# Ledger of designs, part 16: designed miniproteins, single chains, continued (5)

Each design is a single chain, and the fold is of that chain. pLDDT is the mean over its residues in the fold that is shown.

## One batch from the design tools (miniprotein)

Design m16522
Fold by ESMFold2-Fast:
Structure m16522 (fold): chain A 100 residues (1-100)
Amino acid sequence: SSEEIEKKAKELAKEFKEKFDEYLKTKDKNLFEEVLEIIKEIIRLGEESKDKEVALHLYLVAMIAAHEAIKAAKDDPEAVKKARELFEEAQRLMREVRAE
């Protein structure tokens, strides 16, 4: 249901903020991997959404989160590459939904 998707989206947004804030303080690579996993879950939630507008919004949120991760990890080329791949995946999925 749209209510379940909204609830999951809010939970993922809160988890992203908490893990990302901790990563910014520590620069712990394990926390960065957790941040990337949260972004992947936001993308999956978009794919599971039957509502086109909700899916587009979730992909936009994932793109913004991935951009913030790229900026934060700028001194780690491998981390930047992983975050960029997630940005490009969300952008591709957004284009596919818009073409429908």
Scores: mean pLDDT 88

Design m16523
Fold by ESMFold2-Fast:
Structure m16523 (fold): chain A 68 residues (1-68)
Amino acid sequence: SSMDRERLERYAGGLAAYKYGVGTEEHKKEVERLLKEGISEEEIEYLNDVLENGSGGDREKVQQGIYS
């Protein structure tokens, strides 16, 4: 809901893992697939900022997307 909020959180988690070298090859492939679905890099950077500087709750949600 909210224009793909959960989808964007999933993308950001996978991209943070890929970008910072903490994700698996499976996470990288999933992120590449999702990018082909039309997610912008700007939206991903926004959610990466949430992962790094956001509230505890928001950061935990994005991180859960990396590991689950």
Scores: mean pLDDT 56

Design m16524
Fold by ESMFold2-Fast:
Formats: sequence, structure tokens, C-alpha cells
Structure m16524 (fold): chain A 80 residues (1-80)
Amino acid sequence: MLTPEEILELLKDYADYVIEQLKKAKNNPNLTDEEIKKIKESALKDMERLYEEAVKRGADPEQVKKIFEEAKKKIDEIYS
């Protein structure tokens, strides 16, 4: 089973992965602004669910919150 430390590392890696995918989506000329918005909204919902699950599995809620807030700031920068 994953340790709390391993869970935090996975959340950071997942956040970086999501940010990279959203950058690619924004730069894809075949996607409309509406499609890009839906991709962003889906990614944020998936992140919320995974982060809630991490806390339930024993990850430090404060560290999880910090990772999520930093990820959200970076995502907002992509779409600003």
C-alpha cells in the first residue's frame, strides 16, 4: 500500500502531468475555446477527487491542500 509520502509524490507528479496536458490543449489549433474550457473543468474535478482520496488514505491535509492550490494557480496562469 502507498505510504503518505508516496501519495504526496504521486499528487505532485499528477499535478505536473495535468498542467502539461492543459498547456498542450490550449496550444492545439483543432480545439475550440469551449472544448478547452471543458477539458480544464474536467481536469480540476478529477484533481479534487484524487486529492480528497489522498487525505482519506492518510496524506497530510495541509500538504495536499498546498499542492492543489499551487496546481490551480499554475492552471489559471495557462488560461489567463
Scores: mean pLDDT 81

Design m16525
Fold by ESMFold2-Fast:
Structure m16525 (fold): chain A 87 residues (1-87)
Amino acid sequence: MRKGYLLVLAEVDGRPVFAARPVEIGEDVEATLRRETERLLAEIAEKYGRPGEFFAALFDENGNLLAKARGRVGPDGKLGEMEVTLV
């Protein structure tokens, strides 16, 4: 698997929260972005409170943008549909 980085900008209680983490990129870049974004949003919810709207970007180890997404987390912490763009 390739190494990369996920960046997430989420709104929590009207405030921006930036989070980043190393990720393992699988063969399906979109599936990796969706899975790792969901994990990071759950971590943000635990530490800071329920995210509302968010933006996510997945980069490879060299800093090349591979994919981006936007969406919203519901009041139960469950992700709605993500709008994903592959680069």
Scores: mean pLDDT 82

Design m16526
Fold by ESMFold2-Fast:
Structure m16526 (fold): chain A 101 residues (1-101)
Amino acid sequence: ALDEAIENAKKGLEYAEKGDAETAISYFQKAIQAVEEFARAHPEVAPEARDAIDLLNKAIDYAKKGDFEKAVEYAKQAIETLERIKANVPLLERWLAESRA
């Protein structure tokens, strides 16, 4: 699920860099949906997931305005946030398993 969010956000970034607002927005919306599904399964990372959703929404808003520089900037920040969540989830799951053993 999180890999799907990162992949869609990266595709959105690619199309924003090309100036294709409609396609970029479509991919950012798919990324938001995947993040929301992931956050439901992992409530412990809900604040970070919310930050990623906010950044993706900013990327959508700027793409709609034709400000592709800002759309790209916010999309990159969203991808970085999602990759950080992905890196931390295995450590959190391991800590929870060890704490209950």
Scores: mean pLDDT 81

Design m16527
Fold by ESMFold2-Fast:
Structure m16527 (fold): chain A 106 residues (1-106)
Amino acid sequence: MLKEIAEELIKLLELSEEEAKMLLKAAETGDEEAFIQAVVDIFERRTMFASKEKIEEEYEKFIKALKELKEKFKDDKEAVELLEKIEERLKEVKERELEVYDFLMG
C-alpha cells in the first residue's frame, strides 16, 4: 500500500528525484507516521519562506492529489484512512504557515 501511494504521489505532484527518494524511503519502512511525515516534509520544503500565494497553490496541488488517490484506492480502507490523515495534517501545517506568514509580513 505505502509504496503504491508513494508512486502515485510522485506522478501526481511531479516530485523531484530528491523528493521521490524521501517518500519512497519512508514507504519502505512500512511506518504510517514516517510516511505521513515525509509527505509533510516535502510540502514544508516547497512552502517554507514562500509567498502566501505559493503556500495556497502548493496546498491545493497536494489536496487535489490526495482526493484523486482516495478515489483510486476507495476500496482499500487502510489507504483511504492514511490519505485522510495526511490531508488533516497538511491542513494544520498550512494553517500554521499562513499564521507565521501573517506575523512576519504583516
Scores: mean pLDDT 83

Design m16528
Fold by ESMFold2-Fast:
Structure m16528 (fold): chain A 65 residues (1-65)
Amino acid sequence: SELEKIREEIKKLNEEFRKAAEAGADPQTLGDLLEKIAEALSKIPGRQGLADRYRTLARRLREQA
């Protein structure tokens, strides 16, 4: 289903974020990945609040870059 595809996308993005963080990626790169996770989360019913939290974290990371 479409929802299953979105959940798989989120799993892949979370794994990419973890790998990037472990590799010492810059705040801009980490913020971009968090924004992509937020966008995917916003497509899941009931996850808008979680998406908003991820967007806030992405913005703060980018501002520190």
Scores: mean pLDDT 84

Design m16529
Fold by ESMFold2-Fast:
Structure m16529 (fold): chain A 86 residues (1-86)
Amino acid sequence: GASTEFGVIVIVTNPEITPEQGKEVVKLAKEVVEKLKKEGLGPGNYVVITISLDENNKPYVEKVEVFSKEELEELEELAREEEEKR
């Protein structure tokens, strides 16, 4: 099918968030995705969106990183190896 879709991964730096904070996280992630689509980011890329809470416990986009599929697979392998040993 005709797809302009790239992969999206959202990282929340706080392990515990409220449902209302979760809704704001999704909204922020969607805004980043739409911006990158307009900028011409194509399929085969992965966007990592890091979201943190500010001093008022409001979610904000801390950083946005773009990886190839191969780069993302290497990062996932390293993360899983560390978790499996814990």
Scores: mean pLDDT 73

Design m16530
Fold by ESMFold2-Fast:
Structure m16530 (fold): chain A 90 residues (1-90)
Amino acid sequence: NVGLEILREVARELGLTEEQLRFLAAHIFSRVSREELEAAGLSGLQWARFEAETLFRALRYVLTHSDLPLSQQVAEAMRLVREGAAALVS
């Protein structure tokens, strides 16, 4: 599960705990209040960095490993991230 590998690598580099990673995975590509982030020990900047870095690496993977048309590349990157996130919260 390449999305799961990307999520774990980004979490490791950002110094996130396993609990914080699972929280972020459960809320990937959704809106989260400042209060909910703070309760998880996270800032909005940490959330934004996690999401952006994860998407960037997933997009790089898609660009390197597939010949998808431009209109589908971002959607496929997001699909890989969601698949990895689902594995963390199941």
Scores: mean pLDDT 83

Design m16531
Fold by ESMFold2-Fast:
Structure m16531 (fold): chain A 79 residues (1-79)
Amino acid sequence: KLEEIEKRFEEALKNKDEKELRKVIKEYRDLLMTTEDKEEKEKILEKMEEFAERLREAGFDELAEEIEEFIKKYKETEL
C-alpha cells in the first residue's frame, strides 16, 4: 500500500527517525523491484524522487544520495 508507506515516511521524517526512514526506503525499493505493473512502477519512482528531495530539505543528505543513486542505476538498467 503506497499510501501507508508514504504516511510512515512522513512520520519518520517529522521524528527524524533515521532507522525508520531507512526501513521505509527499503520497502519502496523492494516494491519497485517486485512490481510488474508499469504504471505502478512509475508512481513508485516518482514518490522515491520526492522522498529524496524531502530528505535533503530535512538535512538527511546521505540518505537522499542513496535514493538518488538507486534511482539512477534503476533507470540505466531498464534501458
Scores: mean pLDDT 80

Design m16532
Fold by ESMFold2-Fast:
Structure m16532 (fold): chain A 116 residues (1-116)
Amino acid sequence: SSIEELESLRRQLQSLRQQMQQADLPQFLALLDQALELLRRIIEIMKKEAKTDLQRKMVDSLETLLKRLESLRARLEDALAAGDSAEAQRTREEALEVLDDAITFIGGFIEELREQ
């Protein structure tokens, strides 16, 4: 079911987030690219399953978080290229916080689907 697929993908994101916390900055970028791909897949499933105004608004919110993560990914790549380790570390911490918000938000959407 779509709920089971979303739960599986959310668990994959949680695992990836834990790996990202322990990764060095170059490995963090590679893991962030994987997280972005998982988020895009989750959003496509959420769009297909969204039937209420609330559910559609939840999709829009997650798309906003995805765009923020894409911006942070670009900012991190630029900081690494410039050798700005302080900016790279700040951007990494912000990306982890946004990813945590996305994971929580996906969980809320799954609960909303179960109540239908």
Scores: mean pLDDT 90

Design m16533
Fold by ESMFold2-Fast:
Structure m16533 (fold): chain A 100 residues (1-100)
Amino acid sequence: SPLEELRKFQLELKKLREEFLEALNAKDLDQAKKILLEMINLVKEFVKKLLPPDEAQKFIEKLNKLEDEAKNAKTFEELIKVAKELEDLISEVVDLFLKS
């Protein structure tokens, strides 16, 4: 069901957030970047499967931009900025999903 998919998404996202914070605490930029890219791909997959096509396309375009910014990040500050922008998008995606 759509609600079971949302629950699975939220649980996997929680796990990746914890792994991202662990990588930041370990001062491992490459690992933090890898986990952030996995979070972005998780959000892309959720959007493609569960949102209407027109709304999905708009979020995918924004997520592709964040993916490029994450790949090009050279500092923890740049990577954390991308992570904050991703969290804002996640809030918008979940809000839109719950309104459908």
Scores: mean pLDDT 90

Design m16534
Fold by ESMFold2-Fast:
Structure m16534 (fold): chain A 73 residues (1-73)
Amino acid sequence: AKADAEAFLARLPADVARALAASEPADHPRIDELAAELRVLAELIVSGRTSVAELESLSEEELRALARARLAA
């Protein structure tokens, strides 16, 4: 729910730092891209624009399309 999305956003910088530390430098741009997409989806839940149930009903392709549309706006 919204509280879970807020907790995820608060944890995201530490999770990204851990992922970067565990990865090769060549993979860092891909990790940053995924982190940006996940952050946008979590912010949509926090703002009430969507719900966890709605996002869970979407395919990975649909989730990426939604995140990219929001990043482009």
Scores: mean pLDDT 74

Design m16535
Fold by ESMFold2-Fast:
Structure m16535 (fold): chain A 63 residues (1-63)
Amino acid sequence: ARAKIRVKADGSVEILEISGSDAEGHSGEALIALAKANSERELTEDAGLSLEEYKRVLEELAA
């Protein structure tokens, strides 16, 4: 799966678009919950990310 996301300045993550379906139904909700748990951080642009890249971004924000 891939997600286009925006990270707000206070670290919350806004999921703009999710595509693909590799184990997405059950991991998609987990990713959304994790994203909402992070603080907001605003980036310059919405990014198209693979599921793996999306998890990496969330892990970096959580650190």
Scores: mean pLDDT 49

Design m16536
Fold by ESMFold2-Fast:
Structure m16536 (fold): chain A 102 residues (1-102)
Amino acid sequence: SSKEEKIKELDKFFSSLGEEVEIPDIPELKKLEEKLIKLGLSEKAAKKITMLFYVRAGGDLNEKILFKGLDKPYTIPEIANLDDEELLKVVEGLKKDLLEGL
C-alpha cells in the first residue's frame, strides 16, 4: 500500500543516517520509540527519529516543533499520542526539514 511504501522509504532514510543512537531513559521518548516501531519502522530508524525530535526540541518535552507540511506544532508527548496518519506526516516533515538543512 502507499502507507507501507512511505514507511519503507522513511525507514531506509533514517536508518542510513550514521551509527545507531541510544535513547535516554525518559518515558515519553520510550513511548514515541515504541509507537514508531508499531507504525512499521525498524528499531534503528525509530531510535534515530526519536533522538532527532528530542534534539529539535532542544531537549525540552514542553517545546513545540513545527514541521514542514503541517498545520500546527507538536511537543514530543503530543507526537507520541497522534494517530498513525498524522504521526506519518510528522515523520515525513522531519525528513523534509533535514533535507533542506543539508
Scores: mean pLDDT 85

Design m16537
Fold by ESMFold2-Fast:
Structure m16537 (fold): chain A 68 residues (1-68)
Amino acid sequence: SDEEVEELLERFKAALETFREDGWSAEQIRLFAEWEKRVVREELPEEEAERLIKEMDKEVARILAEVA
């Protein structure tokens, strides 16, 4: 459902912000995101998974642009 996808995305965004504040490297953040995307592909219907993954990739790009 859209509500479930939104909840998962907000949770993912919060995790990325926390990892950035805690000093996680770009490599660690990318590795976490790849693992989360695999889980999403396995647990959600294909259309919802693809939509969520696109938003997750956008959030990863945003966070990594802020990491020196």
Scores: mean pLDDT 83

Design m16538
Fold by ESMFold2-Fast:
Structure m16538 (fold): chain A 91 residues (1-91)
Amino acid sequence: MAEELLEEALEKVEKLLSEEAKKKAREVVEAAKEGAITYSTALLRIVKLFVEEKKYKEAIELIKKMEKLGLISKETAELMINYIKKKEKES
């Protein structure tokens, strides 16, 4: 399930983000598959890529899916979503 979410997140990056972000996302996914980082860490790095390119709704959706899978706490998800909503308003 975490692996499926990571593949879904990579597909969104490939569709919506810059070539630089796509390269970074592929490196993150490879690192997770090799066991160098956790799937939660990989997904959080992809959330950051969405935020950096102002894809705030996609970042929020990914955080909500991570919470639903138990990869992050409800409290962590709420803090991250509130931070992203603040960034969206400042843009």
Scores: mean pLDDT 86

Design m16539
Fold by ESMFold2-Fast:
Order: C-alpha cells, then sequence, then structure tokens
Structure m16539 (fold): chain A 113 residues (1-113)
C-alpha cells in the first residue's frame, strides 16, 4: 500500500466503525513503508514497538499496557519533530500516519477498558 492510500484510509476512517484489526493493518503497512524508505533505525524500531504494544493491548485489554502505548506515542511525537526540523518530510509523513493510526487504536481500545 502507498503512503497516499494509507493517508486516504486514515482521513476517511469512521472511528466508530473502524476495527482494531484494521488499525493494526495500517500500522503494519506504515512500518513496511518506513523500512522500504530506509528510515533511521530509531524510527523503524519505535514504529515496531508501537505496533507490538498496541497488538498486546488489543488482545489483553490491560490498562498497564495502555500507559506503555502512551509513552511510545510520545517517543514517536519527538521523532516527528526531529524529522520535520531536518526537512525529512517523507519520514515525518510516515510518523504522522503512525500517530494518527495509534490515536484511532487508542480510541477503540479505551471504549473497551
Amino acid sequence: MSADELEERILNADVDKVSIEEVLELLREILELARRHKADPEVIEAIEELLRLLEELARTLDEEKYEEVIEKIEELEELLEEAEKRGDYETARLLNLALQAAAIGRYIVNKKL
């Protein structure tokens, strides 16, 4: 899936109808694009960890895992600011897409907690 297709899917997402499985799929596609773009290892690792934590949270509905997801989102926000400051707009775009997908995932899971 292209970054343009991912962006369209996220922008058109009805948060009341989107499944957590679709959010996890979006994050997997974003991770694949980050790897194909050869983003910095720190960026790739942060997206991988976010995906792993959100997958665990979706399966367990563990409130402690929710806090770990929040901490990882904060790390991605810092990486986004650094990418924008460097003019690395492709990495910034992928981080922004990951943050938007994570926000939808948090909304879905929070309703079940």
Scores: mean pLDDT 85

Design m16540
Fold by ESMFold2-Fast:
Structure m16540 (fold): chain A 76 residues (1-76)
Amino acid sequence: KDKVYEIKIEEPDGKVYDYYLIPTEHGFLIVDKKTKKVLLLIPAENIDEVIRWLEALGYKVLEVKESKEDIKKLLQ
């Protein structure tokens, strides 16, 4: 519920990006690891739903792992 995830995804153009998935009451915020920019909110209750949502849009999920990073530190 309060776990931050790290995800690596490949976009349809073949480019690979690293994101944080930050849990909220409404789903997961997808945040770029390099820029710390919030890109979108994925309306999912758990990580498996996030993966299905991304794959349904044509993204490839290459890696998912739990992060021990503090949410407040990631949203600077």
Scores: mean pLDDT 77

Design m16541
Fold by ESMFold2-Fast:
Structure m16541 (fold): chain A 82 residues (1-82)
Amino acid sequence: MPKELLERLEELEQKTRDAIATIEEDPSKAPEIIREFREYVEELRRLLEEARSPEWELLLRAAEEALRRVEATAKAVAEKLA
C-alpha cells in the first residue's frame, strides 16, 4: 500500500482506540465523538465522488468500520449503565 494510506489507516486506528477509551471513561462524550466520525465518513464519500481511487475506498471502508466500533461501544456502555 502507499505509505500515505498506511499512515492515515494507522492514525484512524489510533483515533478509534482513543475514542473507545474516552467513551468508556466518560459516556457523555459519545455523541460528540460519533458526530466527528460521521463527518469524516461523509467527507471521504464526497472525495470519492470527485476522484475515484482504490486507496480512498479502502480508507472509507476503514472509517465506516471505525464509526461502527465507536457506536457499538457507546451503545454497550449505555446499556450497562441502565
Scores: mean pLDDT 81

Design m16542
Fold by ESMFold2-Fast:
Structure m16542 (fold): chain A 65 residues (1-65)
Amino acid sequence: SMALENVEYEMQSIIDSIKDPEVREKMAQAREELIADARSKKLSPKEVLLQFAKRYREIQKEAAA
């Protein structure tokens, strides 16, 4: 099973690699929201990563328009 700390670290590493500061800030906000949902047991650590990837795709599409 995936530990939440590993997921938190992985999300932060992805955020740190983002060059666009607006996209980076939006993904940082998404990370905080998803961590809160995991801590309240609304999402599993695996579901957090899947939702984070989905939000990243949506934010990138909006930034490209």
Scores: mean pLDDT 82

Design m16543
Fold by ESMFold2-Fast:
Structure m16543 (fold): chain A 105 residues (1-105)
Amino acid sequence: MNGLAEEALKLAESEKAKKAAELALKAHELARKAVEYVKKGDAKKAVELAEKALELAQEADKLAEEAMKSKNEKDQKAALLASMGAGVAATTAAVALVVGKKLLE
């Protein structure tokens, strides 16, 4: 399904769940931009954006893990979607980082 982080934001009721979803969405945006800079041959910009996307994805996953401990079913679902979105963003960013670093060689 499209927009895992966007769906998480709609379901999130707690501050932790909302923050996890927001960071996952930002990580996804930066990961996509990193791929676009790889396509443009701007290896330095691609690496910078990919590293930032990985950092935000890690923060999102940590907050999602905490939010999943909630007794609120909507927060648990939001946290799971945010964690999945962060995972997709991290994978995309890791690929952009590897390719970007190879282009700098």
Scores: mean pLDDT 85

Design m16544
Fold by ESMFold2-Fast:
Structure m16544 (fold): chain A 79 residues (1-79)
Amino acid sequence: DVQKILDLVRQADRLFDQGRLKDAVAKLGEAARLSLKLSEVSGPLDVDTGVAQIAVSVMITSFLNSEARELVEEELAKI
């Protein structure tokens, strides 16, 4: 569900703003995992899946360019 992925990304952003880096990264990891699962089910040309993937990728890039970099790398390695 694209809306669930976008909600998780929004939760990650809010937690990051609060300085709760580990919680923020955990929510981002959930969004990334769900985005990958959605891509496998809906197919590579599904527009809604593409929107979710872009949102997750933008947030991952933002976190990787922040003090949360190592936490994001560790979380993504689990996927």
Scores: mean pLDDT 79

Design m16545
Fold by ESMFold2-Fast:
Structure m16545 (fold): chain A 57 residues (1-57)
Amino acid sequence: ASSALTPRQLEALKLRLQGKTFKEAGDILDVKESTVSNHVSTAMRKLDEVPPEELAL
């Protein structure tokens, strides 16, 4: 979904929707795995209030 996402957050989400891992997404985006994880977390917060079920590891 498009909203107030930055290009990096959108790209990270697209890769996750394609079934890529954080490591694979980081390699594709030329950033650290931790950076991808950060983008996905921020994007989920912006798109919707992350329900507790999705927050659970």
Scores: mean pLDDT 71

Design m16546
Fold by ESMFold2-Fast:
Structure m16546 (fold): chain A 63 residues (1-63)
Amino acid sequence: NINTLIAEVQTEIDNLSDETLKNKYQAELDEAVSDLNDPNSSTETYVAAVLSIIGIQEDLKLL
C-alpha cells in the first residue's frame, strides 16, 4: 500500500536530527507525492514517483 509507505517514510524523515538531510528527503518525498496526486501524471511519472519513495526509504536505512 503506497499510502502506508509514504506515512512510514514521512515518520523516518520527521525523526532525522540532521536538518540538511531532513530538508533534502522532505523535498524529494513532496515531489513524489505531488506526482502521485496529479490526475494528469503519465504511467511513467507514477512509476518514477513510487520508485523515488522506495529510494528514499532505502537511503534512510543506510543513515
Scores: mean pLDDT 85

Design m16547
Fold by ESMFold2-Fast:
Structure m16547 (fold): chain A 78 residues (1-78)
Amino acid sequence: GSMEELEEHVAKAEAYLEQGKEYLKQGKYEEALEKYRLGLEHVRKAASLVEKPPERILKLEMEIGVNELAAAVHLVFP
């Protein structure tokens, strides 16, 4: 159902966020950025499944976006 599909996308987004954070800690900014982009795809898919996304999904999208920006800055300004 839509709720199960939403929770699966949230779980994948959370997993990619954690993988990205691990790469970021290692200074592997390109690998971190790729994981954050995959996380954003999944969290945006979850948000698209409901008319009004819950605050937890909006907070997750914001956290992934902030981490993506941090990784990207390190690639542009080494």
Scores: mean pLDDT 88

Design m16548
Fold by ESMFold2-Fast:
Structure m16548 (fold): chain A 88 residues (1-88)
Amino acid sequence: MDEELLEAVKKAFEPLVPLRAEAEALHEAEGLTPEVLRLLLEYLERARKALEEVLEKAEKLGDEEMAEKARRAIEEGDRAIEELRRRL
């Protein structure tokens, strides 16, 4: 149960690590350019989708704590995506 959920979380977020690192590096070097904002938006949209998959699996496995954390992260992600879209 716990091992299956942890593996699902790792798999969902694994492809997002390089994209986040690239966006953060560009932000430090060049500031909040439209290029950086687009990379951050892409990262957040992909992270939101990954969190939806985590939420679905947590609910199916009856992991209420993980499901609650995933729901909160999705809500925060949606707010950040909306803010970034307004800046583009």
Scores: mean pLDDT 74

Design m16549
Fold by ESMFold2-Fast:
Structure m16549 (fold): chain A 120 residues (1-120)
Amino acid sequence: TAREKAYKLVEEMQELLVQAGDKWSTYKETGKKSDAEEMLKLVERMKELAKKIAELGIKEKDIEVLELAIEALEGLIDMARELSAELKETDPEIAKRLEELAKELEEELKKLKEILEKMK
């Protein structure tokens, strides 16, 4: 079902979140820029999974799947902004990329909330 596919995508996002956390912890200990870059790539992969959940909810007209996508996007926006703030002085280029990602996710979230409101 659409919900079964959405839950599997959420599980994949949770695995990526653990990996991103591990890379962030390593970066905080060592300051190695490549660990922050790898973390950013994991966040970008989570963005693609959140978009797939959203597309699935739209295609199947499933409110619960759309709500899962909204929750995933909101969590990613908060995380990307927090990480951007933490990196602003040490790795401003990565911080800027995370802020740009957060802005892209906010635009997607706005559109998805408008779609959800029309389906209620």
Scores: mean pLDDT 88

Design m16550
Fold by ESMFold2-Fast:
Structure m16550 (fold): chain A 77 residues (1-77)
Amino acid sequence: SMEEVEKALREMLAEIQELLAEAERTLSPEQLEKIKALAQKALDEIRELYEAGELTVEKIEEIKKKLMEEVERIKAE
């Protein structure tokens, strides 16, 4: 439903904000820049899907999972 999509988007945005705040405090400037770029790319993908009428909760979850996996990789550097 549209309400579920909106809820998933709000939760993802909150998680990204928390992630960036933690990264700013704990990671190098280079790692923070990479994480900001990945977060922006994820949000851009969501916007494109929304504009195409193809955004679903499942697609939001897939994009979020990929973002979190890439973030963990950057943290390991």
Scores: mean pLDDT 85

Design m16551
Fold by ESMFold2-Fast:
Structure m16551 (fold): chain A 75 residues (1-75)
Amino acid sequence: SAEEIEEALRKKDLEKVRELMEKNGIPESVIEAVIDAAEKGMLTEEEIREIAEAIDKRDVKRVEELLVRAQNRAG
């Protein structure tokens, strides 16, 4: 569920984040990018929620779009 993914991202439970993204068919390159962003504390609460929703919907392109947006904001 999106809520479970959101909780894992907020807590920086990176192993759980990986497991949930793999379960939702997210490619390894995107999984690594999400984990890196979460580990660095780069994501806002709103970005975590949006990314979690996109992962739950298996919308890989939306996850990529949201990561690029977060990187541009944070850099």
Scores: mean pLDDT 86

Design m16552
Fold by ESMFold2-Fast:
Structure m16552 (fold): chain A 89 residues (1-89)
Amino acid sequence: MEEFVKKILEEAEALRAAALPQLRAWLRQNGQDTPAARAAAEAQLRQQLDEYIAMQIILYTKDTATLQQLSNSSKAERQALIAEIIAKA
């Protein structure tokens, strides 16, 4: 489990490192390259990567109960569960 979590965290960081320059280039091309827009884009990318990490852990552990809980949760509850899964990893 620990080695799997480490690998997924490394893959997520590699995806983030590749995506950030592309997001910043897109913002510049569209005249939307402001500090606020950069911060918002980086926060959205972090949230998407956190969901990816949590889902990979759930699928690896075959934790169908947590998967069902996420499916039945509000957006806020889903974000809290994802944060808890990552914190325990």
Scores: mean pLDDT 79

Design m16553
Fold by ESMFold2-Fast:
Structure m16553 (fold): chain A 75 residues (1-75)
Amino acid sequence: SPIDEFTKRVKGASKEEVIELLKELYEEYKEYLSPAQQARVENALKAAEASTDETKVDVAAAGVLMVVQETLEAL
């Protein structure tokens, strides 16, 4: 599963590395997402990049993983 591979790759990763992995996952699936889903994910990723608060990374991760899971279930 792409979600399981992501979970494995983020172990021991820095905040910056986690954000980059989230961007990779988003780019792979973004064509299947609605414009509203794309905007929501992109805004969450921008918030994570701009903040020193690691909970913003957790919010971005939850958002990306949710839209990826929804896309996999729709395919």
Scores: mean pLDDT 81

Design m16554
Fold by ESMFold2-Fast:
Structure m16554 (fold): chain A 80 residues (1-80)
Amino acid sequence: SEMDELFERVRKLHDEAHALLKQQTPESLEKARKLAEEMRRLTEEARKKYGDSPTVIEMGAMEGIVRMGVAAMEHYLKKK
């Protein structure tokens, strides 16, 4: 379904963002931040179409996890 396609897109962005955060560089951090923004856009698109369904909530949770990783990495890199 279209919802499954949106979910798969967010899941792939989530996986890519985690791989970028593991690199622990300012460049990879900026790339991960952009992926988190794209995940948000896709989640809001899904929410507009399907409301706060369990799948949309899961998409939002994946975005939140990536945003937390970005915040932690920003804090880590500022100490260097």
Scores: mean pLDDT 86

Design m16555
Fold by ESMFold2-Fast:
Structure m16555 (fold): chain A 71 residues (1-71)
Amino acid sequence: ASIEEAVREAAEVAIEALEAGASKEEAARQARDTLTRLGHPVYGEIFERELLSLPDVEEARRAAERVLERL
């Protein structure tokens, strides 16, 4: 899968976790782990950092957009 596809999959994982009532920190960790599993550990760390920097816990898609802008 492309890096773009991996980042979008990580965003969907984070959104699903947040919708299930997970913390922002847990959602960010799951997104990072998804990117690491897909072979992109550095982008996983970037995604976690970007999601944790956002004031709204529902901003997982925006975190994905910020990571894609860094690619």
Scores: mean pLDDT 75

